# Designed miniproteins, single chains: the designs that were tried, part 92

Each design is a single chain, and the fold is of that chain. pLDDT is the mean over its residues in the fold that is shown.

## One batch from the design tools (miniprotein)

Design m3192
Fold by ESMFold2-Fast:
Structure m3192 (fold): chain A 78 residues (1-78)
Amino acid sequence: SHAAEEKLFLELLRLLVEEGLSEEELRQRAIDLGKEYGISDEVALRMADGIVRLRREGIPLRPDDTEADLAARVLAAL
């Protein structure tokens, strides 16, 4: 569901930005969390790769901003 995808996206963003996970660690956490939320490995990995790409491209990501607005904005940018 869209809500589950937003939840996964926010958790992956938090892990990358706040906990400093590596790209590989983020991909593994995406698979594990995706299974918990009923999201396929393919979709979860695409989300993780998209977040890493946004960070590399210098798009400002602030997980402490309004969560719903941030999730919608970043998902729209993917």
Scores: mean pLDDT 72

Design m3193
Fold by ESMFold2-Fast:
Structure m3193 (fold): chain A 80 residues (1-80)
Amino acid sequence: MSDVLDALAEIYIAIAKLDLERGDFEGAVESLRKAAELAIQSGNEDAKKRVIDALKEMAEQVPEDTRKRLEEIIKEVEKA
């Protein structure tokens, strides 16, 4: 089960990257939030770290409003 949740989280990270390439910041945030939720549910620390790393990478590429939303998701994952 945890492996499936980890794989789904990776899929949502990939979707978020595609959304950013298209300039769809709202779609990217939604996909990253889903990835974060899946990583938290998995209980897998490597999955959580992967999502946090992706969130930090993407936060450097987005406007400040979107970056603040991604930083909120990072805090949620770190607290779980």
Scores: mean pLDDT 84

Design m3194
Fold by ESMFold2-Fast:
Structure m3194 (fold): chain A 64 residues (1-64)
Amino acid sequence: VGVGVGEGGGYRFTITVSGDTVTGVTDKGLSSTDALGEAYKRGDDAALEAIKAGQQALAEAQAK
């Protein structure tokens, strides 16, 4: 699951997706809008990779 350090969702967070669209990223300390906005603003590749990993994890969870 996605883990990083910094303003762009650097702390542990939850990714919510709907089909092919990320609809939210939340953590106990961060709102979904703030986490996603900071990640895109900084061009944070690690946060984007974490989003992809979250989509994969959701697909696996649904298959179980």
Scores: mean pLDDT 49

Design m3195
Fold by ESMFold2-Fast:
Structure m3195 (fold): chain A 93 residues (1-93)
Amino acid sequence: DEAKKKELYKAAQEEALRTIREALETGSYRPEDESTEELVEKIREMIENLEDKEKILELTEKAALRAVHEALESGEHTAEELLAALEEYEAKL
């Protein structure tokens, strides 16, 4: 069902944005064993298969935390710069 897939994608996006904001604001993030790309692919497969929404959101939180960790570890961006970019992105949604 396309409507259910759209709802799951929207819920995952909202969870990701919330998790990224909280991680950047608090400094509370931890690396995961799996890469961001591996986690995103699993989320996509779960949504396409209409799997459990709670499991999708849990994996989305892990992917978001991993993405924040990778971005900050790269040294290309500060937490303040990423938070400002997130605020601009959310304002355009």
Scores: mean pLDDT 75

Design m3196
Fold by ESMFold2-Fast:
Structure m3196 (fold): chain A 70 residues (1-70)
Amino acid sequence: MEEYRELGRRVGRSIVATPDPELREALARMLAGVMVAIGASPEELRAVAEGISEYDPEAAEIVLERAEEL
């Protein structure tokens, strides 16, 4: 799970560098959708969201919401 948290941290750094809030939300939704499409578990989605939350808690919440839908 640490590799997923580290992935979340790397993605979070990219998301927070994006000045458009709508684009940040779209990037978070796209990431969650891609992860689900490749068979990621809810636990892996939560680990990625944990990493993202260090940079953008709102983007992290979008990924967490997708995990709860599974």
Scores: mean pLDDT 83

Design m3197
Fold by ESMFold2-Fast:
Formats: structure tokens, C-alpha cells, sequence
Structure m3197 (fold): chain A 57 residues (1-57)
């Protein structure tokens, strides 16, 4: 991930009310999805990651 992509992910997660620890989990999840070849828009990858976190809590 580029620095700009990481910033966009952090800003989106912050806007959804996530704390710094949760934002790190979202970043790791998005990087995992991209490594797997998921070509979805970053916003959709963030949403998928946030939903996974919310399902666990």
C-alpha cells in the first residue's frame, strides 16, 4: 500500500468511529485482501474489514 492509500484507509475508518487499534486491524485486513488479488475499490475493502471487526464485537 502507498502512503496515500494508507491515509485514505485511516481517514475512512476514523470517520466510522474506529479507534487507533481498530484502524490498524483494518489496514492489515485491507493489505491482506489486496495481496490476495482483490481489485475492489479501497472504500469497499475498508467496509469489508470494518464489518468483520463489528461481527466479532
Amino acid sequence: LSDEQKKKIKDTAKSLGLNDEEIKIVLDSVEFLLDRGDKSPLEDLVKKSVEQIRERK
Scores: mean pLDDT 77

Design m3198
Fold by ESMFold2-Fast:
Structure m3198 (fold): chain A 79 residues (1-79)
Amino acid sequence: MGEKVREAAEKLLEQAKKQIEEAGGKVLSASIEVEGNRATVTIVFESDGEFPGKYEVVIVLEAIDGEPVIVDLTVKKLE
């Protein structure tokens, strides 16, 4: 169970990092935490575009019926 969630989280993190950088943002930190059938992806980035600042994105994935599903997505402005 946790393996599929970890793989999905790793793929999601790589895609998110590319999108942030392509949009002119800078990724400051990124982490993945896996607990059982849940993975939490945390990305901190800086933006100088339309919404300048430092942001934290937290994406939570859970394995439901053996399939990784995004169950929560939050964006917080840190400064």
Scores: mean pLDDT 80

Design m3199
Fold by ESMFold2-Fast:
Structure m3199 (fold): chain A 82 residues (1-82)
Amino acid sequence: DEEERRRREQQRRNEELGKKVGENMKKAFDIASEQVDAASEAAIAATKQGGVKAAVEGMRLLSDGMGYAFDAYLKKKKEEES
């Protein structure tokens, strides 16, 4: 009976962790998507206008956005594993 209780608790914990990971990943992707969209628009506009500095900044923001999203995901995953 205690063995069955442990099994049910483990299964419930795994399901809860999965849902939280999914929510955290969605938030990270939403942030990354906004940063990628803004950076892409800036880079394209700068390239068309000959603004090398703006294009470089756009690409940097895209890279930073992806890094931020990945870092946020890792922080949440580490917290849930603890």
Scores: mean pLDDT 66

Design m3200
Fold by ESMFold2-Fast:
Structure m3200 (fold): chain A 109 residues (1-109)
Amino acid sequence: MTAEELARLAARIAGRLVDMAKEILGPDAKVEPVETRVTDDEAEVRFRVSDGQGKYVDITVRVRAENGKVTVEVEVKTSGLTPEQKQKMLEGAERARAEGQAEADRLAS
């Protein structure tokens, strides 16, 4: 995969998680890009989604290419969410990681 393809995949995975965080936090939730880093072998994107009421979700997606293998990593940190909202977000993060990994495996073929 090229650096551009890694960046596009990371952005797609992060977008799915941002949409999920907005469903949990409500339609007035603010999406703030925190950082984007792209190299020849890695793309990392970070977003904060917040409701302005002290609740937020921090999303980090990393896509790395090494020795012809592409690895997708997803990290989610939450604040102020109910246990049910937190569980839904963490389950969604694992699903997005697994779906992103399957997409990466297909694109690397």
Scores: mean pLDDT 85

Design m3201
Fold by ESMFold2-Fast:
Structure m3201 (fold): chain A 67 residues (1-67)
Amino acid sequence: IIDRKIELAKEAILADPNNVKAWVLLGLLYEENNQVDEAIKVYKEAIKIDPNNVELWNLLANALLKK
């Protein structure tokens, strides 16, 4: 089930790379799947799209604390 959700989130990003919500969802799904390094990479890409989004910076910081 989670692998399918990851696939759908990736498809949403391919359709609209500026869809920050899809990037957030993908990162959260990677964290739920214990893929913390993948989540960190995803949050960093989302921050490049929306660098003033405080929520993205908080998600990145929290993911880094899990390492």
Scores: mean pLDDT 82

Design m3202
Fold by ESMFold2-Fast:
Structure m3202 (fold): chain A 106 residues (1-106)
Amino acid sequence: KVEEKTKILLDFLYNIFPPVIILFKGFEEEGKSDEEILKWIAERLGLDYQALLNADEREILKMVFAALFGIDPEILTDEDVERLWELTQKDFFKALEYAEELKRRA
């Protein structure tokens, strides 16, 4: 469970912001466990550790986007999450613009 959730979270973060690989290499060099990595990232993003452990892959992505863009996770639809994912892969600045539009609609 912890290993699976850590892998999902790291994969999402890497795809959103590839330079984070430098941080991940640091974790590997320090010999951090999956639990230590997951707790560290949860703390930095302001996410509840138990909520992450109980979340499915889609819910984790929603929590990550909500935290990174400062959006209330309750206002994010599955379609908004999918659109943010597409934009982060193609044009990060358009992802930021879309996130700001979502905040204004709330």
Scores: mean pLDDT 81

Design m3203
Fold by ESMFold2-Fast:
Structure m3203 (fold): chain A 87 residues (1-87)
Amino acid sequence: SAATVAEVRALLEEAIRALEAGDEAAALKLMQQAYELASTDPALASLAEALRTMIAEFEAGRLSPAQVRGFLRLMVRELDALLEELR
């Protein structure tokens, strides 16, 4: 639903801000919340899988905060496009 897409987008924007502030723990919590919510919507299935993989790679130290910020910004742009199509 558009409401679910908008909420996932808001959580990802908050995660980006947390990473910019150096709060990796808050960013992880927000990404996990976004993943759980995205997993409830079939339209977001690919984004949910990407978030699951990104969370695991970030926790393992294989992705830097800067790399995660970059991926999250791309995800936000994809969600903006999806929201425009759902109006």
Scores: mean pLDDT 88

Design m3204
Fold by ESMFold2-Fast:
Structure m3204 (fold): chain A 69 residues (1-69)
Amino acid sequence: APSEAQVKAARDALERRSGRALSDAEARAGLEFAMQASGGTPEEALAAIERLSPEEAAGLQDLARQMAA
């Protein structure tokens, strides 16, 4: 499972890129989704998140909210 530091890094990256606030639970869900898509490691998922466009980051955030609800 991703560490709290990795979840915080994912939240900070997604908030910066999308311009929208994100809870820790939503950030965890988004990071776990990205891990499944990118190769299964938190480090690969975080690198992928940092490369998202603002539109892609907002889309991942919306998916994360659905998964965390």
Scores: mean pLDDT 81

Design m3205
Fold by ESMFold2-Fast:
Structure m3205 (fold): chain A 62 residues (1-62)
Amino acid sequence: SLEELRERARKLYEEGKISAKELVDIESDLGMVEIMRAVGMPQDVIDKRLEEVEKKIKELEK
């Protein structure tokens, strides 16, 4: 979920695993997903964007 990805990104920052810039970039991407949902963009487009953010977070969690 979007909230789960946000919490994972914040935890990485609190643990010192990512920079403030990386956290801001991820939160900006998630904010864009919230806007896309609000304006009724197709679910496949939203899902693709969430998968891209999740993949980035997984790479940073290594």
Scores: mean pLDDT 82

Design m3206
Fold by ESMFold2-Fast:
Structure m3206 (fold): chain A 88 residues (1-88)
Amino acid sequence: EEEKELYRKAAEVMREIAEKNFKTLDEVRSFLEKHRDELGEKLVEAALREIERMIKESGMTVPEAAKRLAESFERAAEQYDEAKKIAE
């Protein structure tokens, strides 16, 4: 369940970004780079792109975008738990 743990960690990192009230994408990038070893390059890149998209296309603030993305990662992790309960 490597993917489930990655999604949980990603959600935690996104929650922390929202709580720190970052104002710029550069602050988000710097924070995500500190967690690159834990999340992996692909997930860091995808998270940055999605936050940028939400800001550009939906007019969201960084905390709003990060909170939305955290909820998405939390749902992904929960879906892995639900699949396990059905199999057990």
Scores: mean pLDDT 77

Design m3207
Fold by ESMFold2-Fast:
Structure m3207 (fold): chain A 63 residues (1-63)
Amino acid sequence: SAKEEELKKAVQKALEEGNGVLSEEQAKELAKKFNVSVETVREVAREVLAEEARKKAEEVRKE
């Protein structure tokens, strides 16, 4: 759980720095650092982006 939380935070930071884009090199570095597959890193990135998209869509609907 702690390792998964750190991975999610690292992915969130990388996406913020990349304006929502996670490069292949960043994905490989995160996979290596957290000892997970690149596929796992991309899955986490997709979850983070989906959460942000949902949050933004709900704010727009109130206007």
Scores: mean pLDDT 77

Design m3208
Fold by ESMFold2-Fast:
Structure m3208 (fold): chain A 67 residues (1-67)
Amino acid sequence: APVKAAAPGGNPTKDLEKIVESVARVLVAHGASEETVELAAKGMVESGSMTEEQARRLIERVREARE
């Protein structure tokens, strides 16, 4: 059966999407500027917590909400 049981360090796609949405919501509620959002996304990519594509999604999500 096509099922996966990922380890915590495996960065599963569903968990990453949930994290991106949560972070975006917090940044929007905080009233973060575009520069702050980009800095947060860059930091997460550099730490290996997130891919560049996930960081782009985070930035897009915040842009949608801030406008």
Scores: mean pLDDT 70

Design m3209
Fold by ESMFold2-Fast:
Structure m3209 (fold): chain A 80 residues (1-80)
Amino acid sequence: SEMEELVKELEKLVNDENATFDEIDEVLSKIAEYAEENLDEKTYNEIMELLQKFKEALLEGKWEEARKYAKKIAELLKKA
C-alpha cells in the first residue's frame, strides 16, 4: 500500500546518514500529501508537527530522537 511504502521510506531516512536535503524533503512532502488526503484534520496536524520535529532532529544528527518521531509518524499513518 502507499502508506506502507511511505513508512518504509521514512525508516530509510533515519538509517541513511548520506540522505540529501532534497531526498528528505521529498519523503516528508509525500507523507504530508498522503496525510492531508487520507487522514482527519487532527491526525494530519499531529503528523505535520512530528514531521517538523523529525526533520530538525535528523539535521541536528539526533538519530535517536529522529527514530522516535519516525515511529510516532508511522503509528499515526497506520491508525488513521
Scores: mean pLDDT 82

Design m3210
Fold by ESMFold2-Fast:
Structure m3210 (fold): chain A 75 residues (1-75)
Amino acid sequence: SRAEYEALVRALLEEVRALLRAAGVSDEEIERRLAALEEWGRQLLAYAEEHGLSVEEVRAGLEDLLAAVRAELAA
């Protein structure tokens, strides 16, 4: 459902915000990165709704993105 997709995107945005802040990224850079990610999330929700993507498919993609962010910050 739309609510499940919105919850997944919201959880991703909050997790990324926490990771960036913990890594010492500046507030300016956090806002820039989150603005881009939020826009991407809106496009993803529209695409998922129109093309019937499962919650599991969306979750897997978001988990891969989160893992990539963690790897970037650990480097």
Scores: mean pLDDT 79

Design m3211
Fold by ESMFold2-Fast:
Structure m3211 (fold): chain A 94 residues (1-94)
Amino acid sequence: SEKIEEIEKLLKELIETDPAKAMLVLEKMKALIEGKELKNLEELKKHYEEQKDEESMKELIEKQFEAILKLMKEGKISEEQIEEILKIAKEALK
């Protein structure tokens, strides 16, 4: 539970400081949870950096964030995956 709380804190900080980077981090987390390879990372980065509606992007990020946290709290994500998610979030806030 402490790791999930730390992830929540880090993601909230990232959303406020860099919403485009927060979206990329959330996509990396989704790929990890689903066991899928994240493709076209450079295209995704450019797409989110070019977003003109920051408010709509923040709302989308918050919705995805809540979905991922719910999966963690329901035990649908392994401890190993939670550790990797925490690492991704910490790396993003350097």
Scores: mean pLDDT 75

Design m3212
Fold by ESMFold2-Fast:
Structure m3212 (fold): chain A 68 residues (1-68)
Amino acid sequence: MSPVIEAASELLEALTDASRYSVEELEALVRRTRELVEKERDKLTPDELAFIETMIRIAESVIAARRA
């Protein structure tokens, strides 16, 4: 499995069971996923890229809500 897909899967798991993750851990997962997207963008299909970017957006919304 590619590192970016692995990171996206971990982020998805964190979003389904967010109570097990701190805000700091969610922020770290988002940061790592973004770094891997930048490194592996040319290796992703448009659908995979759109899915990963959507997961990042959802995670950012969850982080913002938990900090409010």
Scores: mean pLDDT 80

Design m3213
Fold by ESMFold2-Fast:
Structure m3213 (fold): chain A 87 residues (1-87)
Amino acid sequence: MSLGDILRRRLVSYEPPPELEEEFRKARVEGKFFYTGNKEIDELLEKIFNFEPFGEEEAKRLIKAAEEVGDFDLVEIVNKALEEYRK
């Protein structure tokens, strides 16, 4: 499962289904997600991985922080997740 798919589902549901929890844990263990060294991005990603409340405002903060560090791949992933959430 991609980070965009994970973000889309998190924005739709405060409690992810068990299969999504399994995918998050696998991604973390397999090292598919790594910390960027940017405190705000890393804190927001940690919230997603720990199933803490994550909504549109947190997604906007993640986009802004990613733009500031030049991580345009992360910006695109989060924007696509937000667009799917709004549909």
Scores: mean pLDDT 64

Design m3214
Fold by ESMFold2-Fast:
Formats: C-alpha cells, sequence, structure tokens
Structure m3214 (fold): chain A 61 residues (1-61)
C-alpha cells in the first residue's frame, strides 16, 4: 500500500529530524545528514528538506 509506505517514510524523516535537533552544533547536524545521504538512507531532496527544517543555512537549490 503506497499510503502505508509514505507514512513509514514520513515517520522515519521525523525521527531523523529529532535526532539531528539533539546534536549540539550545526556542523554535527550537517555531518549526521551527510552520513545518511552517503549511505543512501536519504535522498538529496530529503536531506535538503531536513537541513531547511533544522535552520542550517546551506546552499539551497
Amino acid sequence: DALAAEQARLKRLRAIIEEAKALPSDEEKKAYIDRLLERGELTEDEAAHIRNVLGIEDLSL
């Protein structure tokens, strides 16, 4: 079911955002997101969205 898959994806993204928020610096938040992106655990779009939510001022597309 596509709806169930999308809900699972959104739940995972929220968990990643909350974990990243717990990190003490923007550099550590970026490193965490970049690591997930390198592992293929995030797409570039998802990584960009998370950076925006966290207020990390990186180069926007």
Scores: mean pLDDT 76

Design m3215
Fold by ESMFold2-Fast:
Structure m3215 (fold): chain A 104 residues (1-104)
Amino acid sequence: DPLLKEIYEKLDEIEELLRQGSSLETVKQQLRKVSELLRQAGYDKLADLVDKELANLNSLEDAGIIIGRVVNILSQPTREERDRLAEMASLDVDERRELARQLK
């Protein structure tokens, strides 16, 4: 799948940006492109997860965690397993966001 190859290449580019200590805004822009590519490839649930995590992204360490999660989900052997993990991770983000709102 040429889109999956492009997604992996973009993830590798972002990992290099993190190693170089690039700006958080630059990393966010590249992660938005990953979300767009995931959606084009039919990984809507994983794209939704990336979009949710981008909204709460505060550091380069957070960006590294997001990339690791995306890579782990994409490493699953089936689309069904990838979609399931993305949905579960998305629910975890929603739960953490709700707890953060309550702790204002």
Scores: mean pLDDT 82

Design m3216
Fold by ESMFold2-Fast:
Structure m3216 (fold): chain A 75 residues (1-75)
Amino acid sequence: SPVMDFLRDFDANVDQMSQQQALDRMRQVADMLRPVHPTVSDVMRDTMDQSQSMSDPQTRQSVRGVVRYAMRVLS
């Protein structure tokens, strides 16, 4: 699945990403998931909104959690 391949790549590389890179990639996944899994898409958007008040390490940890959640829902 292209979405699962994208999520696996994201999970593998999140620790090497800047906050902005991680948020940009999460936005892309949220857009991909909106028509098929709107609840997961909404969780990703909420995480991006919350990240505006977070440090880079906090954002990275939140992103990792949401990516892994999405992978579980889609598997």
Scores: mean pLDDT 82

Design m3217
Fold by ESMFold2-Fast:
Structure m3217 (fold): chain A 63 residues (1-63)
Amino acid sequence: MQAQLQQAVEQALAAIRAHGRSLGLDDETIDLAVASAREEVAGLDQEQAIQLAQQWIALIEAE
């Protein structure tokens, strides 16, 4: 996995976890969201996966 792709995906997953905790979601709900995000990026090519990860971060930052 290229460094940019791995960094973007890991940053997005970390942001999803942090945001879920800030909303008072339980760990089970957060884990399901992270698993869903991971599965979605696994089916994409490198450019699409990076774009999706950046979109997830931007959506979280907008709240």
Scores: mean pLDDT 76

Design m3218
Fold by ESMFold2-Fast:
Structure m3218 (fold): chain A 125 residues (1-125)
Amino acid sequence: SREELIAEAEEVILEGMRNGDSYLVSAGLSQLLDTLPELAPLAEEMDAALEAWRKNPSAENAIAFAEAARRVAERLRELGISNAVVAGILRMVADLLETAFPDDAEVQALVEELRAEAERLLATE
């Protein structure tokens, strides 16, 4: 069922968060996106931004990907996905950006914003 598929994907994300495994968080996010047709336009936008970043590994393309992922995260919250899961997705994106551009001030400012947003979400559950 939709509820069972959502719960399975959420468990994968939460396991990734507990283990500090961004790959597992990413895998769980993919399962959520496949399960939720309401996310299709935002998922396509995020995938396009990720492809652009893979082809041209610039800070600008990384920021565009992070902003697309933020829109996915906001929509997941509207669909009733738990704050803990949404926070995990935001932390994964922050970890990817921090690792790719540790010395880029604009990217690091966005990393701090993503981490602060995730912490606020966790504090409200």
Scores: mean pLDDT 86

Design m3219
Fold by ESMFold2-Fast:
Structure m3219 (fold): chain A 73 residues (1-73)
Amino acid sequence: MAAEVRQAAEVGKGLLDKLEAAGADPARVAEAKARLEEIARLAEEGAPEEEVRARLAEADEELRKIGDEALAA
């Protein structure tokens, strides 16, 4: 699980880099990247799978919002 969550976080950070290139707010992108890093650390520290999955779902929703903001910019 921890390795899978780390991979998901890195993929998410890559998407955030593309959103920033598309016009997303760099501060918003940095905040989202920090959240993904926090989720990866929680998984590495042995947090329950259900908690980590819930946090990943919240991060995915945040990525969608940032994408919408970039489209509006």
Scores: mean pLDDT 79

Design m3220
Fold by ESMFold2-Fast:
Structure m3220 (fold): chain A 87 residues (1-87)
Amino acid sequence: RELAEELVALVREVLPQLSPEQAQRVLAAARIIEELTAKPKLSEIDIKEIEIAGEEIVAALREAGLPEEARRAEELTKKIVEEARKE
């Protein structure tokens, strides 16, 4: 939850540095992560969808020439997935 909020905050921070196409991709992916992490229980399909959405954010940030922000997004996505898989 807090990790998803951090990822969304990172997305908002970098938006002015993205092309309109990159911004649209990143916003769509961040919305998927927000919607899924708000669920009381996550299925395996939900967790995979979060992982794919996180990878799309990372890809868009790398394409925009933001390697440090891409690394932060990758770390946050990994932590979100790890928390979701916690038994």
Scores: mean pLDDT 83

Design m3221
Fold by ESMFold2-Fast:
Structure m3221 (fold): chain A 97 residues (1-97)
Amino acid sequence: MNQEIADVFLRIADILENGGESEELVKAVKELLKLVAKKHGVEVEDKEIEKKAEELVKEMEEIIKKEKLDRKEIAEKLRELAEALREGKTLKEYAEE
């Protein structure tokens, strides 16, 4: 089951809701990317994962600021996704529901 991935989504949600620093988000996203790569049997260099995590966090923060999105609402959606993953749904199955 995707419990490890779900746990990282819950951590990202907590960081977003509590107004955590960008560095904390980058670390959590990096951990998520490593877990996803491992699940698919893909070996990716730590340096590439770090750069992708930084890019994703930057884009996310820019979207939140531009669209004035509520961080709590984003956190709630991430928690819903984490619960679906814990129930054995794949990301594809969840998105196609």
Scores: mean pLDDT 75

Design m3222
Fold by ESMFold2-Fast:
Formats: C-alpha cells, sequence, structure tokens
Structure m3222 (fold): chain A 73 residues (1-73)
C-alpha cells in the first residue's frame, strides 16, 4: 500500500491533514516539527499515556516508512 492509503486507513480516524483537530492534532506540516526518525518512532511505539497506539506488528517497518515519507511531503 502507498503511504497515502496507509494514512487514510490507519490515521484519519483520529488525525486530520489540513482540517480542524479531532481527538489527535492536525498533521499538516508535522515534518517541519519532527524528523522522519521521530515520526517512525511515534508510529512504531505510539505515545505512552495518550490514545496514540503502537502500530508495531499491525504495520511492517516498510509500511511505517512509507507512511512517514507521505507525512514528510
Amino acid sequence: KSGEELFKTNCLACHTLGGPAKVAPDLTGVAQRRSKADLFEIVTNGIPGTAMPAFKGKLSDAEIQALVDYLSK
């Protein structure tokens, strides 16, 4: 799957891209605030104490990388 398809399937339930924040923040320009390595870590392991789940095991490392690359455009 492309990074766009992975984002739509796994992220749009909680995040927006150019819209008002939902239960999670808008991700427009997130690559200006976080490195690709930080984004990979967040998607892989989630954020403890928040509703952001770990995607490790649900997505392959290659799929997480494609998602991070999509967010970095």
Scores: mean pLDDT 72

Design m3223
Fold by ESMFold2-Fast:
Structure m3223 (fold): chain A 102 residues (1-102)
Amino acid sequence: SLELDLRLIAIALRAIGLILDSEKLKDPEVQKLVKEAAKLVIEAARKALKSKDEEVRRRALRLLERAIDLLDRALKTKDVEEAKKLAQEAIELAKEAIKLLE
C-alpha cells in the first residue's frame, strides 16, 4: 500500500528529527534514551517497508506512531524522570514493532 509506505517513511523522518532535537536536552541520560528509541523506530520502519504483510505493517505503524508520540512528550516535559519513563516506553514499543516484523 502506497499510503502505508508514505506513513512509514514519515515516521522514519520524524524519528530523525527527534534525534536532532535530542541535542537540545540538558540531561545526558534522557538524550541517550531518546536517541536509542528513535534509532529503533527507524529500524522498525525500514523493516516494515520491506514486509509484504499489510496487516503486520499496519500493526507496526500503530506501535511506531505511539512511540513517536511518547518521544515528542519526553522532549517537552520539564520532569527528567518522566522523560526517562516516556523514552523507555517508546523503546519497548519500537522493540515490539521489530518483533512483529521478525
Scores: mean pLDDT 90

Design m3224
Fold by ESMFold2-Fast:
Structure m3224 (fold): chain A 69 residues (1-69)
Amino acid sequence: SRLDLLTPEERRVVEALANSKTDATPEAIAERLGITPEEVERLIQRAMEKLGVESKGELALVARRDLAK
């Protein structure tokens, strides 16, 4: 799975994105995970780089597909 390339923290943020239907703001994810919005944005950026995706939408799609396996 592509998600195996992620750290546990990156994976949690990516799973939160995949489970959000609309308006997955960094603030909402940060509140849910008990971290800062800045940390959420950094973890999203690192996950995108590791998975070779260009947007948060693509990241969420990849995560949703891999979690469905």
Scores: mean pLDDT 77

Design m3225
Fold by ESMFold2-Fast:
Structure m3225 (fold): chain A 80 residues (1-80)
Amino acid sequence: SMEHEKLKKEIEELLKEAEKVLKEKAAATSDPKELLELTRLAQEFSQLAAKALEMIKKGSDLSKVRKLIEEMKKLLEELK
């Protein structure tokens, strides 16, 4: 459906933005603790996106997908 396609696109756009921000921050630091935290955040972001995309594929409740998208947005804002 158009709604599923829109949510999928939003998830993909958030993933691309997060990858860009994380890569920029990783390039700006040599602190191993910061690099470890960035790696952990990247993994958490990828897992949220994978869950949301799987829910769309399985025809799950879109309210749960929207909640995961909001969690992704919150992590991205905390990263900025």
Scores: mean pLDDT 84

Design m3226
Fold by ESMFold2-Fast:
Structure m3226 (fold): chain A 61 residues (1-61)
Amino acid sequence: MEIEEEIAKLINEGKYDEAVELFKKHGLSREEAVQIVLRLVKEGKITPQQGAKLIEKIDLS
């Protein structure tokens, strides 16, 4: 599943709400979604600031 690449693309385009919706469509738990975000930050695919904003959006949903 190419979800990690699609999330990184959406975040780099500033589409945080669409990224959160993609996690929901895949039935991912908060823990699973956060794990993907942290991996993307570790791999340099998104910045730590982008990752923090995405986690905040996940927690508000």
Scores: mean pLDDT 82

